Designed miniproteins, single chains, continued (3). Designs and how they scored, part 59

Each design is a single chain, and the fold is of that chain. pLDDT is the mean over its residues in the fold that is shown.

## One batch from the design tools (miniprotein)

Design m10155
Fold by ESMFold2-Fast:
Structure m10155 (fold): chain A 56 residues (1-56)
Amino acid sequence: SAEKLAKLEESLAVLIKKAEELIKKGKELNDPELIKKGEEIKKEAEELKEKYKKLL
């Protein structure tokens, strides 16, 4: 349903925001692994968001 897909898109947007927060925290802590993890999560969430839109 369109309603369910909108909810999933919203959830992915929240995940992207959290990933960006993780990247910021990693930069503050000078932790390259934390930055890498955040960038990876953001990329995957953005890819999923695009795929969900394509399924419509």
Scores: mean pLDDT 82

Design m10156
Fold by ESMFold2-Fast:
Structure m10156 (fold): chain A 62 residues (1-62)
Amino acid sequence: ERLEAARIAARGGVERARELLKEGQSDLALQIAEGVLEGAKKYNDPEAAREAEEVIREARAL
């Protein structure tokens, strides 16, 4: 299965979402983080899921 590609994509997504949060684009950061979370659940990547949930929580708190 495409585990390496999925992990690279998840990490990139988290980094992009965090950049968007720093830019004040909370809605777009939420959208990207939600996509990362779904992918992390599908490929059983608990670290990416945790990081995506952190971004989602922070974006919603803003």
Scores: mean pLDDT 77

Design m10157
Fold by ESMFold2-Fast:
Structure m10157 (fold): chain A 72 residues (1-72)
Amino acid sequence: MKQAESDALFDRLVALVQELAATPPEDEEKRTALQSEIVAVTRRLMEVEGTDSIEGIGELARRVQERLAAAA
């Protein structure tokens, strides 16, 4: 199911962004690993949702920010 895959990838993306935000700036290795995973998950989510434009990346970033704001 496309929606279930999209929802799971979005939840994973939000979790990775939260983990990156919680990671100290001194932990460059962990930050780099998390950034790489965020890029990979974002690309997969865009493929599943059929979005490959800069506008789609902006909308996805906005959704992540909305979820993080709601969790704060």
Scores: mean pLDDT 77

Design m10158
Fold by ESMFold2-Fast:
Structure m10158 (fold): chain A 69 residues (1-69)
Amino acid sequence: MKYTIYFVKDGKIEREEVELKDFEALKQYVAEKLGVPVQDVIFDTEKTEKSYRVVIHSLGEPNEFAVIL
């Protein structure tokens, strides 16, 4: 499956396109890129589109997150 991911970290926004096997692979990929345990990755779904907002809690730092389209 192909995903577009926007990572926000240290005031920078980076866009990546990745092709991953399934949604579990997507969770692992986001966790590894943000340097957090996979269980700290929370996905919110929007009603209108299959977009996912990912809020990452890394050592209590609220300024790191990803948006998945």
Scores: mean pLDDT 65

Design m10159
Fold by ESMFold2-Fast:
Structure m10159 (fold): chain A 71 residues (1-71)
Amino acid sequence: KDKENRKLILTLAVKEGYLKEEYKNKPDYLSTEELEKLKEFIAEFQKKNNLEDNGIADDKTLELIKEEAKK
């Protein structure tokens, strides 16, 4: 479950230019720099959707990420 959510977050982060395309396929091999970029992406995504921009992928954030990933 968490592994699938992580893949969705990575896919959107790549689409938005925060990560390289290659990282969509290897979520378990992210560097500290890539992890920080993911937090920045999540925080910006939360801000755009009027959520608390804490950079943590909580349930509310994940629901919106899943919706956006379908587009």
Scores: mean pLDDT 71

Design m10160
Fold by ESMFold2-Fast:
Structure m10160 (fold): chain A 61 residues (1-61)
Amino acid sequence: MEKVNRVVGLVLRAIGDELEGNYEQAAKDYEEASKLAREIGDTEVAEFYQKKAEELKEKIK
């Protein structure tokens, strides 16, 4: 399966977790998506989801 499809799956999972109030799991899913996006050269996508994960981590402190 292509890494792009995995990034999309992780993002959709993170959005679901965020909507359910599971900010810890959402942050982990966004962070994983960011790392994978960086591996495939999508730096803008990687930076976007890295910041999203950081924002959620701040919310749960």
Scores: mean pLDDT 80

Design m10161
Fold by ESMFold2-Fast:
Structure m10161 (fold): chain A 58 residues (1-58)
Amino acid sequence: MDEAERIKKLAESLGNDEGKKYADQSIKYLKQGDKEKAQKYLEKAIKLVGEAKRKHDS
């Protein structure tokens, strides 16, 4: 399973709308063959989801 899809599901589980949005953009660009943009949006989604999880644990 693609990392972008996994991060999208995790963002949905955490209620992180911004993380879900960036993960969806990554999936969109990956399907278009734009790996550079897909990676950029994936990194943004991972960072937001990681920050949301850290704040939820505090």
Scores: mean pLDDT 78

Design m10163
Fold by ESMFold2-Fast:
Structure m10163 (fold): chain A 78 residues (1-78)
Amino acid sequence: TLLEALARALGLGAEGVAALAAGDEARYARLAEEVRELVEELARELGVSPEEADELMAEAARANPEEMARLVAELRAA
């Protein structure tokens, strides 16, 4: 789902921030590329542009902050 894709991207983003804080630029670059691939995959599945997919992900996060927090926790536990 859109929320699951967003939760995955947020999880990767959090790992990317941690990698930057640790000075691991190579890991950050890999995680940033994975987020980009997820956005492109979502755009392809929905039949929209990558820009529109990015907007939809941001909108879903704003509309469902509690649901996003729960999905991120579930993905980490799995």
Scores: mean pLDDT 69

Design m10164
Fold by ESMFold2-Fast:
Structure m10164 (fold): chain A 100 residues (1-100)
Amino acid sequence: MLSLEQILRAIALALRAIGLILDAELLEKKAEEAGVLDEELRELLERAKRLAEEARRLALEALRSEDPEEAEELLRRAEELLEEAERLLKEAKELFEKRL
């Protein structure tokens, strides 16, 4: 049913999402300790984490799917959410550095 490629892609996306969530949490902690965690930075980090969490959920759903076409759609959506989460995290990192 699911191809090996789809299975490996789902696992890779789930791991990538976990990494983004951890990076966002670490940046939030650093910003709080530096005294530069304001609403703008907090909102960027919260949005990045939320998108990464949704992407992880979709990737795991793809692994449970018995329909390869549905799995493909879920994986594509997960990739799009991760790209957006990465953009937000990059923006948050730049904002953090600007305030140091």
Scores: mean pLDDT 88

Design m10165
Fold by ESMFold2-Fast:
Structure m10165 (fold): chain A 61 residues (1-61)
Amino acid sequence: MKEIEEQAKEEAKKLLDTALADLAKNKAAGSSEAPKGGLPHPKETPVSTDLLGKELLKLAQ
């Protein structure tokens, strides 16, 4: 028997539990995963000001 193996097992269980909880939360929340990779953006203008505004709005929430 190996107590180290037992510890690894428990750690794996913790990871699984965390993953399951995260998955459940994600599903309950309606999956807010939005991959960004479909716009060719030939001349994408970063407009940092716009990004700043969004971040500020999120902070306000």
Scores: mean pLDDT 60

Design m10166
Fold by ESMFold2-Fast:
Structure m10166 (fold): chain A 60 residues (1-60)
Amino acid sequence: HMEEYAKYLKDRIIKIIKKYNLTKEQAEGLINGMKRYLKEQGVPDEIIEKAVKEIEKELK
């Protein structure tokens, strides 16, 4: 299901942020890339927003 894939991609981005100690600016690029990709795949905006919020929690 698309929800599983969005979660997988979100978790991968979080891992990259932590591994490379990315800034909020650098992470925004990854987040925007994920948002564009998932939207192109027809994933509902609600699921995309949930994934973004989870990534943002790691950037506090």
Scores: mean pLDDT 81

Design m10167
Fold by ESMFold2-Fast:
Structure m10167 (fold): chain A 68 residues (1-68)
Amino acid sequence: SMMDKIKEAVTAQLEADIRQLESLGMHDAAARLREIKERIRAAKTWEELNEALQEYSDLQLEIARQLA
């Protein structure tokens, strides 16, 4: 399904982001991204997926501010 394709693409991006954060020593942020990844993988509805994606977006903004 389209949702499964989106979940796979976003999960791949999350795994790349997690590796990048670990390399920067941002272990707490990496752990939070792992939790979001599991919620994305577990999502059964578009509503659940959208909630997890919003949290991912919010966390990316927090990380960007810490790196500025």
Scores: mean pLDDT 88

Design m10168
Fold by ESMFold2-Fast:
Structure m10168 (fold): chain A 89 residues (1-89)
Amino acid sequence: LPELPAVNLSPLSPVERARVIAEAFRRAGVRPKLILSEDPAFVEEMRRAGLPAELDPEVRGIQIAFPSAEDAVRFAGALGELAAARGLP
């Protein structure tokens, strides 16, 4: 997979992170294979958005399995645009 720039969503609440990530998937036209997080509020919000999210207490942060490298790149672009619009680094 190509190296993707890190996007820092830590200033946002778990629910806000989930909404930004769900919007990034919608804008990119990408459906992930799996999303893992240790945060139950994040997982529940992702599931409400119709995304395949599971709670994993061993995960630190958010792990996403993409169907392809192209999908990962499209998602990262959309996420970066949304982060910039919110004043995030």
Scores: mean pLDDT 80

Design m10169
Fold by ESMFold2-Fast:
Structure m10169 (fold): chain A 79 residues (1-79)
Amino acid sequence: DHLEKGKELFAQGKLEEALEEYEKAIKENPDDAEAWLNRGKVLFAMGKKEEALEDYKKAIELNPEYEEAGNNAVRVLTS
């Protein structure tokens, strides 16, 4: 599972490898709000704030009740 593999790589600090796995997860299921959220987290960790915000926005569009995506968007805007 690309989503789970991405999470493991991100936990290990392997940001570029985690990004590749989340990109594969999104390609296979572009409606998976969790995949968009997790790619946003990696992009933010890489200092790519604008790209992270776009991913969080996409996660919220797919799931408006996704509190974690909203909280992460606020975190980026206040950093």
Scores: mean pLDDT 87

Design m10170
Fold by ESMFold2-Fast:
Structure m10170 (fold): chain A 70 residues (1-70)
Amino acid sequence: RRAELERLLAELEARLAQDPDNADLWTELGAAYYLLGRYEEAKEYAEKALALDPNHEDAKALLERVKEAL
C-alpha cells in the first residue's frame, strides 16, 4: 500500500518536472502526501496548485482536509 503510494509520488514528480504549471499534478502529489500522513508536504503542494489555479476544487478540498489533520 505505502510502496504503491511512494511509486505514484515518484511518477508524479517526474511528470511535474516536465509540466510544472499543471495544477492537477500538484494536487495529485498533495493527495498522495496526505494519504502517506505527510500533512505538511500535502499542504505545500495544495497551496501551489491553488497559486496556479485559484478555482481548482480538488486542491481546495485537499487543503481543507490537510488543515483539519494538522
Scores: mean pLDDT 81

Design m10171
Fold by ESMFold2-Fast:
Structure m10171 (fold): chain A 56 residues (1-56)
Amino acid sequence: GAIHRANLAGAGAALAGGSGLSPEEARKLGYQRAVEAGGDEETAELAGEGAEKSAK
């Protein structure tokens, strides 16, 4: 579902952005990637959270 897609987008963004991203930067990138992929605001927020956690 949407949560699974958001988590994949967020984790992918964090990994692609690399070990150099801060959690805050990873969160923003995950949010942006989910929006670009056609996600709604809730999906983008979840993707940001996933990316932030993956960056830690």
Scores: mean pLDDT 70

Design m10172
Fold by ESMFold2-Fast:
Structure m10172 (fold): chain A 59 residues (1-59)
Amino acid sequence: HMMDLLQSARNGQRTAQRMYRNTNLVQGTVDGLRGWGLNDLADQTRRIADNRRQRDLRS
């Protein structure tokens, strides 16, 4: 079921959150989520990565 996939993706996203510093890893995660049909999560993941970059620039 799609909800089961979304729940698994959320758990994976939380784990990957700690690695969002790596541009290649972030891009791979976004592409993977889109491939699974999880476009909303892919967009959110990209937004989180962009926000992290902006935060690093502010710091």
Scores: mean pLDDT 66

Design m10173
Fold by ESMFold2-Fast:
Structure m10173 (fold): chain A 64 residues (1-64)
Amino acid sequence: EEEEDAIRRVAAGLRAAQKANGWSVEEMAERVGLSVEDLERLIANKGELSEETRQKLLRMAGLL
């Protein structure tokens, strides 16, 4: 639904920013306030994210 679409858009934006700036996964995680594990899951599109991570992504998308 709308939340999942927003999360996917944020994930795509983070991946694009990482590639454009040459940041490591660890640097990106620190900059966005996520754990490395959650960020890796998000970029790989694998499994469900923690509730805390979902809320952070929704805030980045302007939905919270």
Scores: mean pLDDT 72

Design m10174
Fold by ESMFold2-Fast:
Structure m10174 (fold): chain A 97 residues (1-97)
Amino acid sequence: MEIKGSSMELKAEPIGPKKVKLTIKVGPRGAVTYSGKESLEVEIYVDGKKVATVETDANGNAEVEIELPEEGKHKITAVVLSDGLPVAAASVEVEVP
C-alpha cells in the first residue's frame, strides 16, 4: 500500500455464541497513526460483507464486539482507511460455538 509503515495487528477472540471481540492496533507499535491523523476509520468485514465501521483512538487502537450470523468458522477482515482510501488491512479466521 502507498503509506510507509502501513502495518496493523488484528486479534479475534470468541466471547460467546456467535460473538467475537476484535482488537485492532495500527502502526508498528500500535501507538502511531497513519497520515498524521488523530483517528482512522476501520471497516470490519465478515466473510466479505461489511458489518461495522469503527474509529481508532489517538494511539491507533480500536476494540469492537461483533455478532456473527452463524456458528462455525468465519473470516474477519479489517481495513484501515485514511481520507477514504485503504492504507492497511489484516484478516483472521475465527471459530465461534
Scores: mean pLDDT 71

Design m10175
Fold by ESMFold2-Fast:
Structure m10175 (fold): chain A 58 residues (1-58)
Amino acid sequence: MQEIEEKIGKEMQELSEKGASPEELLRKLEELYEKYKDDEEIAERLKAGIDSAREALA
């Protein structure tokens, strides 16, 4: 995994382990998506995470 992808994954895992709500996880993913939207690979993976978080909130 690329360093940026690894860093994102680690931050999301740490938030989840700290008991972050699905709403907090969605917000973090949305923030990261805006930050990394110029990287198509990273943006695509973040979008998948956002879709999963939205499903959890439904």
Scores: mean pLDDT 76

Design m10176
Fold by ESMFold2-Fast:
Structure m10176 (fold): chain A 57 residues (1-57)
Amino acid sequence: SSLQQQANQLRSQALTYYSQGGRYLVQGNKEEAKKYFELGDQYLQQAQQLEQQLQQQ
């Protein structure tokens, strides 16, 4: 479904942001790491909201 595709895309984007955050942590850049982890959390939360809507149907 369109909703499932959107949720999958948002989850994929969240994983990309978490990966970037991890790279910044390894480099000692805590400020950028925090930014990317927060972006990952935002995208993951959006994916979970869409998945909840799909489960209600």
Scores: mean pLDDT 87

Design m10177
Fold by ESMFold2-Fast:
Structure m10177 (fold): chain A 75 residues (1-75)
Amino acid sequence: SKEEAIRLVREAIRILEEDPSKTEEAIKLAQEAYKLTKDNVAKVALQQAIKSLKEGDIETALLNLRGALRSLERS
C-alpha cells in the first residue's frame, strides 16, 4: 500500500541519519518501497537512492529518499 511505502522510506531515512553505515538495511527498505508503489516519480527517486547507497554516496541517497517521500505523500 501507499502507507506502507511511506513508512519504509521514512524508516530508511531515519536509519541512515542515525547510522550512515547501515546502507544494506536502507537498500532493502528502499527496494520494498519500490515494489509497493505505483508512483513513477517515487520509483525513479528510489532507484537513484539504491544506486547511490551501493556506491557509498549517502548524501545523494538521502536527497533521493526524501524526494521519493515527498512524491508518495502527494500521490
Scores: mean pLDDT 89

Design m10178
Fold by ESMFold2-Fast:
Structure m10178 (fold): chain A 93 residues (1-93)
Amino acid sequence: SPAAEAALEELRELIAEIARLEKAGASDEELQLQLIRLANAVQRAADELPPAEFVALLDELIALVDEVLGDSPMGRRLRALLEGFRAEARARA
């Protein structure tokens, strides 16, 4: 849907910014602020999208995190966050 495509675009940009900041050696405080922004954006997508579209969105974001961050500290934190949202969405379906 157009809403799912817009959410995917926003969330991809936020993940790319987190990857850029971690690679640049940003502080834990700066990374935590970006993580909060990402969590808020994911929650908005959860509230706006049908459960099936939201789960598909999360699967694409998890794949992106694995590709651009891998096993980095932020990669692990983002994966845990997204998998938590996916588990909640699946329980509601």
Scores: mean pLDDT 88

Design m10179
Fold by ESMFold2-Fast:
Structure m10179 (fold): chain A 88 residues (1-88)
Amino acid sequence: SQADQLTTQGMQALRNGDYQSAVKYFQQSLSLDPDNSLALAYLGSALMELGKYQEAREYFLRAIDLSKDDPVALVFASTNLTVVNELM
């Protein structure tokens, strides 16, 4: 889907350290699929890298809430929630 392509582009931007572009791609993906737990978790990660800790925390919590059937998103969001709580 277009949402999946945008999530993949966001992940590539994260890998390259382009956190501003990562945020944009994940936000575009979420505009098409608002309950994508993996995209929510990666958006949180990109925001955390940009020092937006409160916003990052909110996205990690939402990702955890929506990730009942997505163990990758659950583990990623839960691990990063611990990190962002220590940075706040």
Scores: mean pLDDT 88

Design m10180
Fold by ESMFold2-Fast:
Structure m10180 (fold): chain A 57 residues (1-57)
Amino acid sequence: MSAEALELGNALLAKARELADAPVAERLAAMNELVKRWFKEHGAEGTGAGPGVREVA
């Protein structure tokens, strides 16, 4: 598995913990933005992106 995938998981966990006492709507919005930002920064938008699941390395 890639180290970048593990990094994303750790970042999501940290963000969820930071917003533990926040309303669920705020938590979901923040986590969605984090995931979107991660893919943008790691160039996923530039790869052969299609619908469907991809295998983890």
Scores: mean pLDDT 67

Design m10181
Fold by ESMFold2-Fast:
Structure m10181 (fold): chain A 80 residues (1-80)
Amino acid sequence: SAEEEMEERLRELERRGEEALRNRDVDRMQQVILQLHSLIDEIRRLTRQGKVSQSKGLELIDRALELQERLQDEINRLKK
């Protein structure tokens, strides 16, 4: 299902984001942030189409935004 596909993609980005955080890999963190932006847009589109439930869409977007914030905070810490 679209929900399972989106959740699997988010889990993979969460895994890659955590790896980038551990390795302090700024380039990888930036790549993950861009992919999270694309995933959020896709989830929003699928929710509007009724292919992802409103509640599941909000859950997945919240998780994606949490990871995005953590990655951006670490990038800012490493570049200052």
Scores: mean pLDDT 89

Design m10182
Fold by ESMFold2-Fast:
Structure m10182 (fold): chain A 86 residues (1-86)
Amino acid sequence: MTLTIKVVGADEEAKKTALEFAKGMAEGGFDVKVEVEGDTVTITISPNNVGAQFQALALGGELWARGHRVETTVDGDTYTLKVEKE
């Protein structure tokens, strides 16, 4: 099973943070796919396990630490991180 993380409303810095996160997950041994479309970064991670889920929540905290406001919504295997640009 796969975990999908959608970073929505991302500016250039939020996109950079999401891409750095995806790279870190791949280096950690996960199978990671990334798609960037407009202001949305979609990260698909396999396997969907507790470690991957915890890291998805930690990405929200990292975006907050870098000055972004983030609303996190969980719908099954999809974690949506909505970023406010201002």
Scores: mean pLDDT 82

Design m10183
Fold by ESMFold2-Fast:
Structure m10183 (fold): chain A 84 residues (1-84)
Amino acid sequence: SELEREILEALGRMYRWLGEKFYEKGDYEEAAEWYEKAGKYFEEAGNLEEAAEAYEKAAEAYKKAGDEKKAEELRKKAEELRAK
């Protein structure tokens, strides 16, 4: 439904904003988790470009937090979304 899509998009934007704020503070693990949630909500809404961008930012944040496995996983997920 349109309302469901709008709610998912709004959640994606909110979590992206949280990811940005935690990243600015150097709280990279928290930033990564918020960006990952943003990606999931944008993906569910069908906003694949915004989802890919959010997953890329989550990957960067996980890398800065020292979680190379999560960073690689989300980088690949973003690439897959951009290939669609």
Scores: mean pLDDT 89

Design m10184
Fold by ESMFold2-Fast:
Structure m10184 (fold): chain A 82 residues (1-82)
Amino acid sequence: KLEEAIELFEKAIEAAKKGDLEKARELIREALRLAHEALPVERGVGLTLRVIGLIIEGELKGKEEEGLIRAAEYGIEFLKSL
């Protein structure tokens, strides 16, 4: 599950770089779902809040693509550090 979640975050980065922001959001949402199923609630909530926060920050700054890439990169880093 964690490995699959990492793969989805990696695909989200690729989608965002290709300008497919809808696909990137979908892949991040699915990665968070899988991570939440595999992690203790506290860790899953912490990951989700930070990922969503990075996406919102990107949207508010007019850097939506950058925000999605940063959010997915954080997700990969978090899951690989476990």
Scores: mean pLDDT 85

Design m10185
Fold by ESMFold2-Fast:
Structure m10185 (fold): chain A 61 residues (1-61)
Amino acid sequence: LEEIEEEIARLLGISRENARALIENYAEDPALTEALIRKYVPDPAKAERIIELLRRAAEAM
């Protein structure tokens, strides 16, 4: 989880605490969180990488 939190934080330019909150939000509503990431992350490859990391982190929770 910590490594995934750190990678998400780095990709989005946010804190690890905010990355953890994003993982928790993804676990609660994956469809909404994926839609928001695709809407606000302009690089599609980066958006898909973040979604993959969120999915892996949520499965580990």
Scores: mean pLDDT 81

Design m10186
Fold by ESMFold2-Fast:
Parts: sequence; C-alpha cells; structure tokens
Structure m10186 (fold): chain A 81 residues (1-81)
Amino acid sequence: SDEKKAKELREIHKNREKEKEKYYEALVKLALEELKKMKPEEIEKLKKEVEELEEEAKTKEFSEKELLWLEALKEALKKLE
C-alpha cells in the first residue's frame, strides 16, 4: 500500500519534471520569437532592462512565473547572439 503510493509518487514526480522542462523550453522559444520581431535598438534596451530586473529580483519578491520568464528571456537573448 505505502510502497504502491511511493512508486506512484515517483512516476508523478518524473512526469512533473518533464513537463517543467517542456514549459521552460516553450518559454525560451516564445521569448526568442518575440526578440526576432524587435529592432536592434529595442533589443539593446531590453538587455539593459533584463539586467535591472535581475538585480531587482535579488531584493524584491518575484513570483516563480516572473522568475521563469526572466530566465527564459535571458537565455533567448544569449541564443540570439
């Protein structure tokens, strides 16, 4: 019974981690597509804003979704270069 529940929980955890990875990859892809639509001057401004937001995230309470989007945007900016 407890052993069966433990196996079921391990399976759920594996699926959740896989879904989290897919979600993050999808966010990076979306960020990259948005960046490709932007002018070079807008991208340079966004890079500065991302750096400022990353510093603010150290002192301000950001949601998990906000932190994930910031990380995805940062990674997309690196991939664009």
Scores: mean pLDDT 77

Design m10187
Fold by ESMFold2-Fast:
Structure m10187 (fold): chain A 68 residues (1-68)
Amino acid sequence: MTRERILEAAKRLLESKPPEEVTTREIAEEAGVSVGTLYSHFSGERELATAVTAAEIREIGDEIDELL
């Protein structure tokens, strides 16, 4: 649940600004969690970025399934 919220928050922020301007603090605030909680699920920016990419790929797959 919390992990999914963090990923959704990261994706929403990426829709409004480039990745270079998105911080872990902003992601935590958007998700409604503390930065400590974010780090308990992701060991840092690289792991969060990997998880976001994986979640994006999964979501694209779901969208393609809707077209089928």
Scores: mean pLDDT 67

Design m10188
Fold by ESMFold2-Fast:
Structure m10188 (fold): chain A 82 residues (1-82)
Amino acid sequence: DDAAEAEALRRIAERLERKAEETGDELLREAARLVARAAEALAAGDRARAEALDREAVEVAGKTPESARALLEAVAEVGAEL
C-alpha cells in the first residue's frame, strides 16, 4: 500500500528532523529532507522517484557512523509502530 508506505516515510522524516535539530547534524537534516520528498513522490504515485530519493537519503546518512545509526534507529522505531 503506497499510502501506508508514504506515511511510514513521513514519520521517518519527522524523527530524523527532530534528531537533526537536537544534535545539529546536517547530514541527518539533509537525509530527512530527502525522505520527506520520497514520501511526497510515493503519495503522488511516483515509486521510481521515491526509491531514488530513499537511496540518496541512505547514501547521505551513511557518510558518518553517527548519522547512519540515527537513520537505522528511525527506520526501526517507525517499523515497530506499524
Scores: mean pLDDT 85

Design m10189
Fold by ESMFold2-Fast:
Structure m10189 (fold): chain A 86 residues (1-86)
Amino acid sequence: SGSATARALALELARRAVEAAADVERTKELIAGMARAMSLATPEDIAAVQAELKAGLEEAASPEVAAELNARADAEAAKAAAKAAA
């Protein structure tokens, strides 16, 4: 389904964002791409993708950078969840 494809794409982009964590601007672009993919996903899929991104960023980035990127990801995920719920 489109929802399953959107989830798979969002998970892939989340993993790429974690890998790029040293480049904050590139990671922000990947998070925006992830949010666009998540706009077609279920709220449960959005939560799962967000949890994976947060865990990966906490492992890969410094605490300060992880906090900044997670705050951006939370804002984008909230917009995607509102879109999906409508």
Scores: mean pLDDT 71

Design m10190
Fold by ESMFold2-Fast:
Structure m10190 (fold): chain A 70 residues (1-70)
Amino acid sequence: TDELLAQAREAGKLSRKLPQPKGFAYALSATGWRYLALGQPDKAREYALKALELDPDNPYAKALLEQLAQ
């Protein structure tokens, strides 16, 4: 849980170095991270992919897919 939150914070820091990512893509990614924390990896993956469709370079969604690949 704490590790997951730390990764989400790091993804947020990376986003600050770029022009602001689309807020909706960020919200979808955050929802995906919550589903992963609840033990629903299928839903987490669905939301990560939706976020990447909106913002293909979203580091938050990419980090979520990396976590799901474990």
Scores: mean pLDDT 72

Design m10191
Fold by ESMFold2-Fast:
Structure m10191 (fold): chain A 68 residues (1-68)
Amino acid sequence: LFEPLEVVKQRAIDLANETIKLAEKLGDKEAVEQGKRLLDMAEQAETVFEAAAIELHAAVLYTVLKNK
């Protein structure tokens, strides 16, 4: 099953935004900067593989922050 780029890209963007919100709530400036970088990369993603990789990075960062 191969998902459209627009779907994966939007999912990466949404997750990056949620990660930024969580980082801001926790006062983690470094995580906010990482989340913003992931958001910029997600918005510039031209392939589904690139978007999926960014989604995974955002998911890892979100999980680390959630368990802080």
Scores: mean pLDDT 83

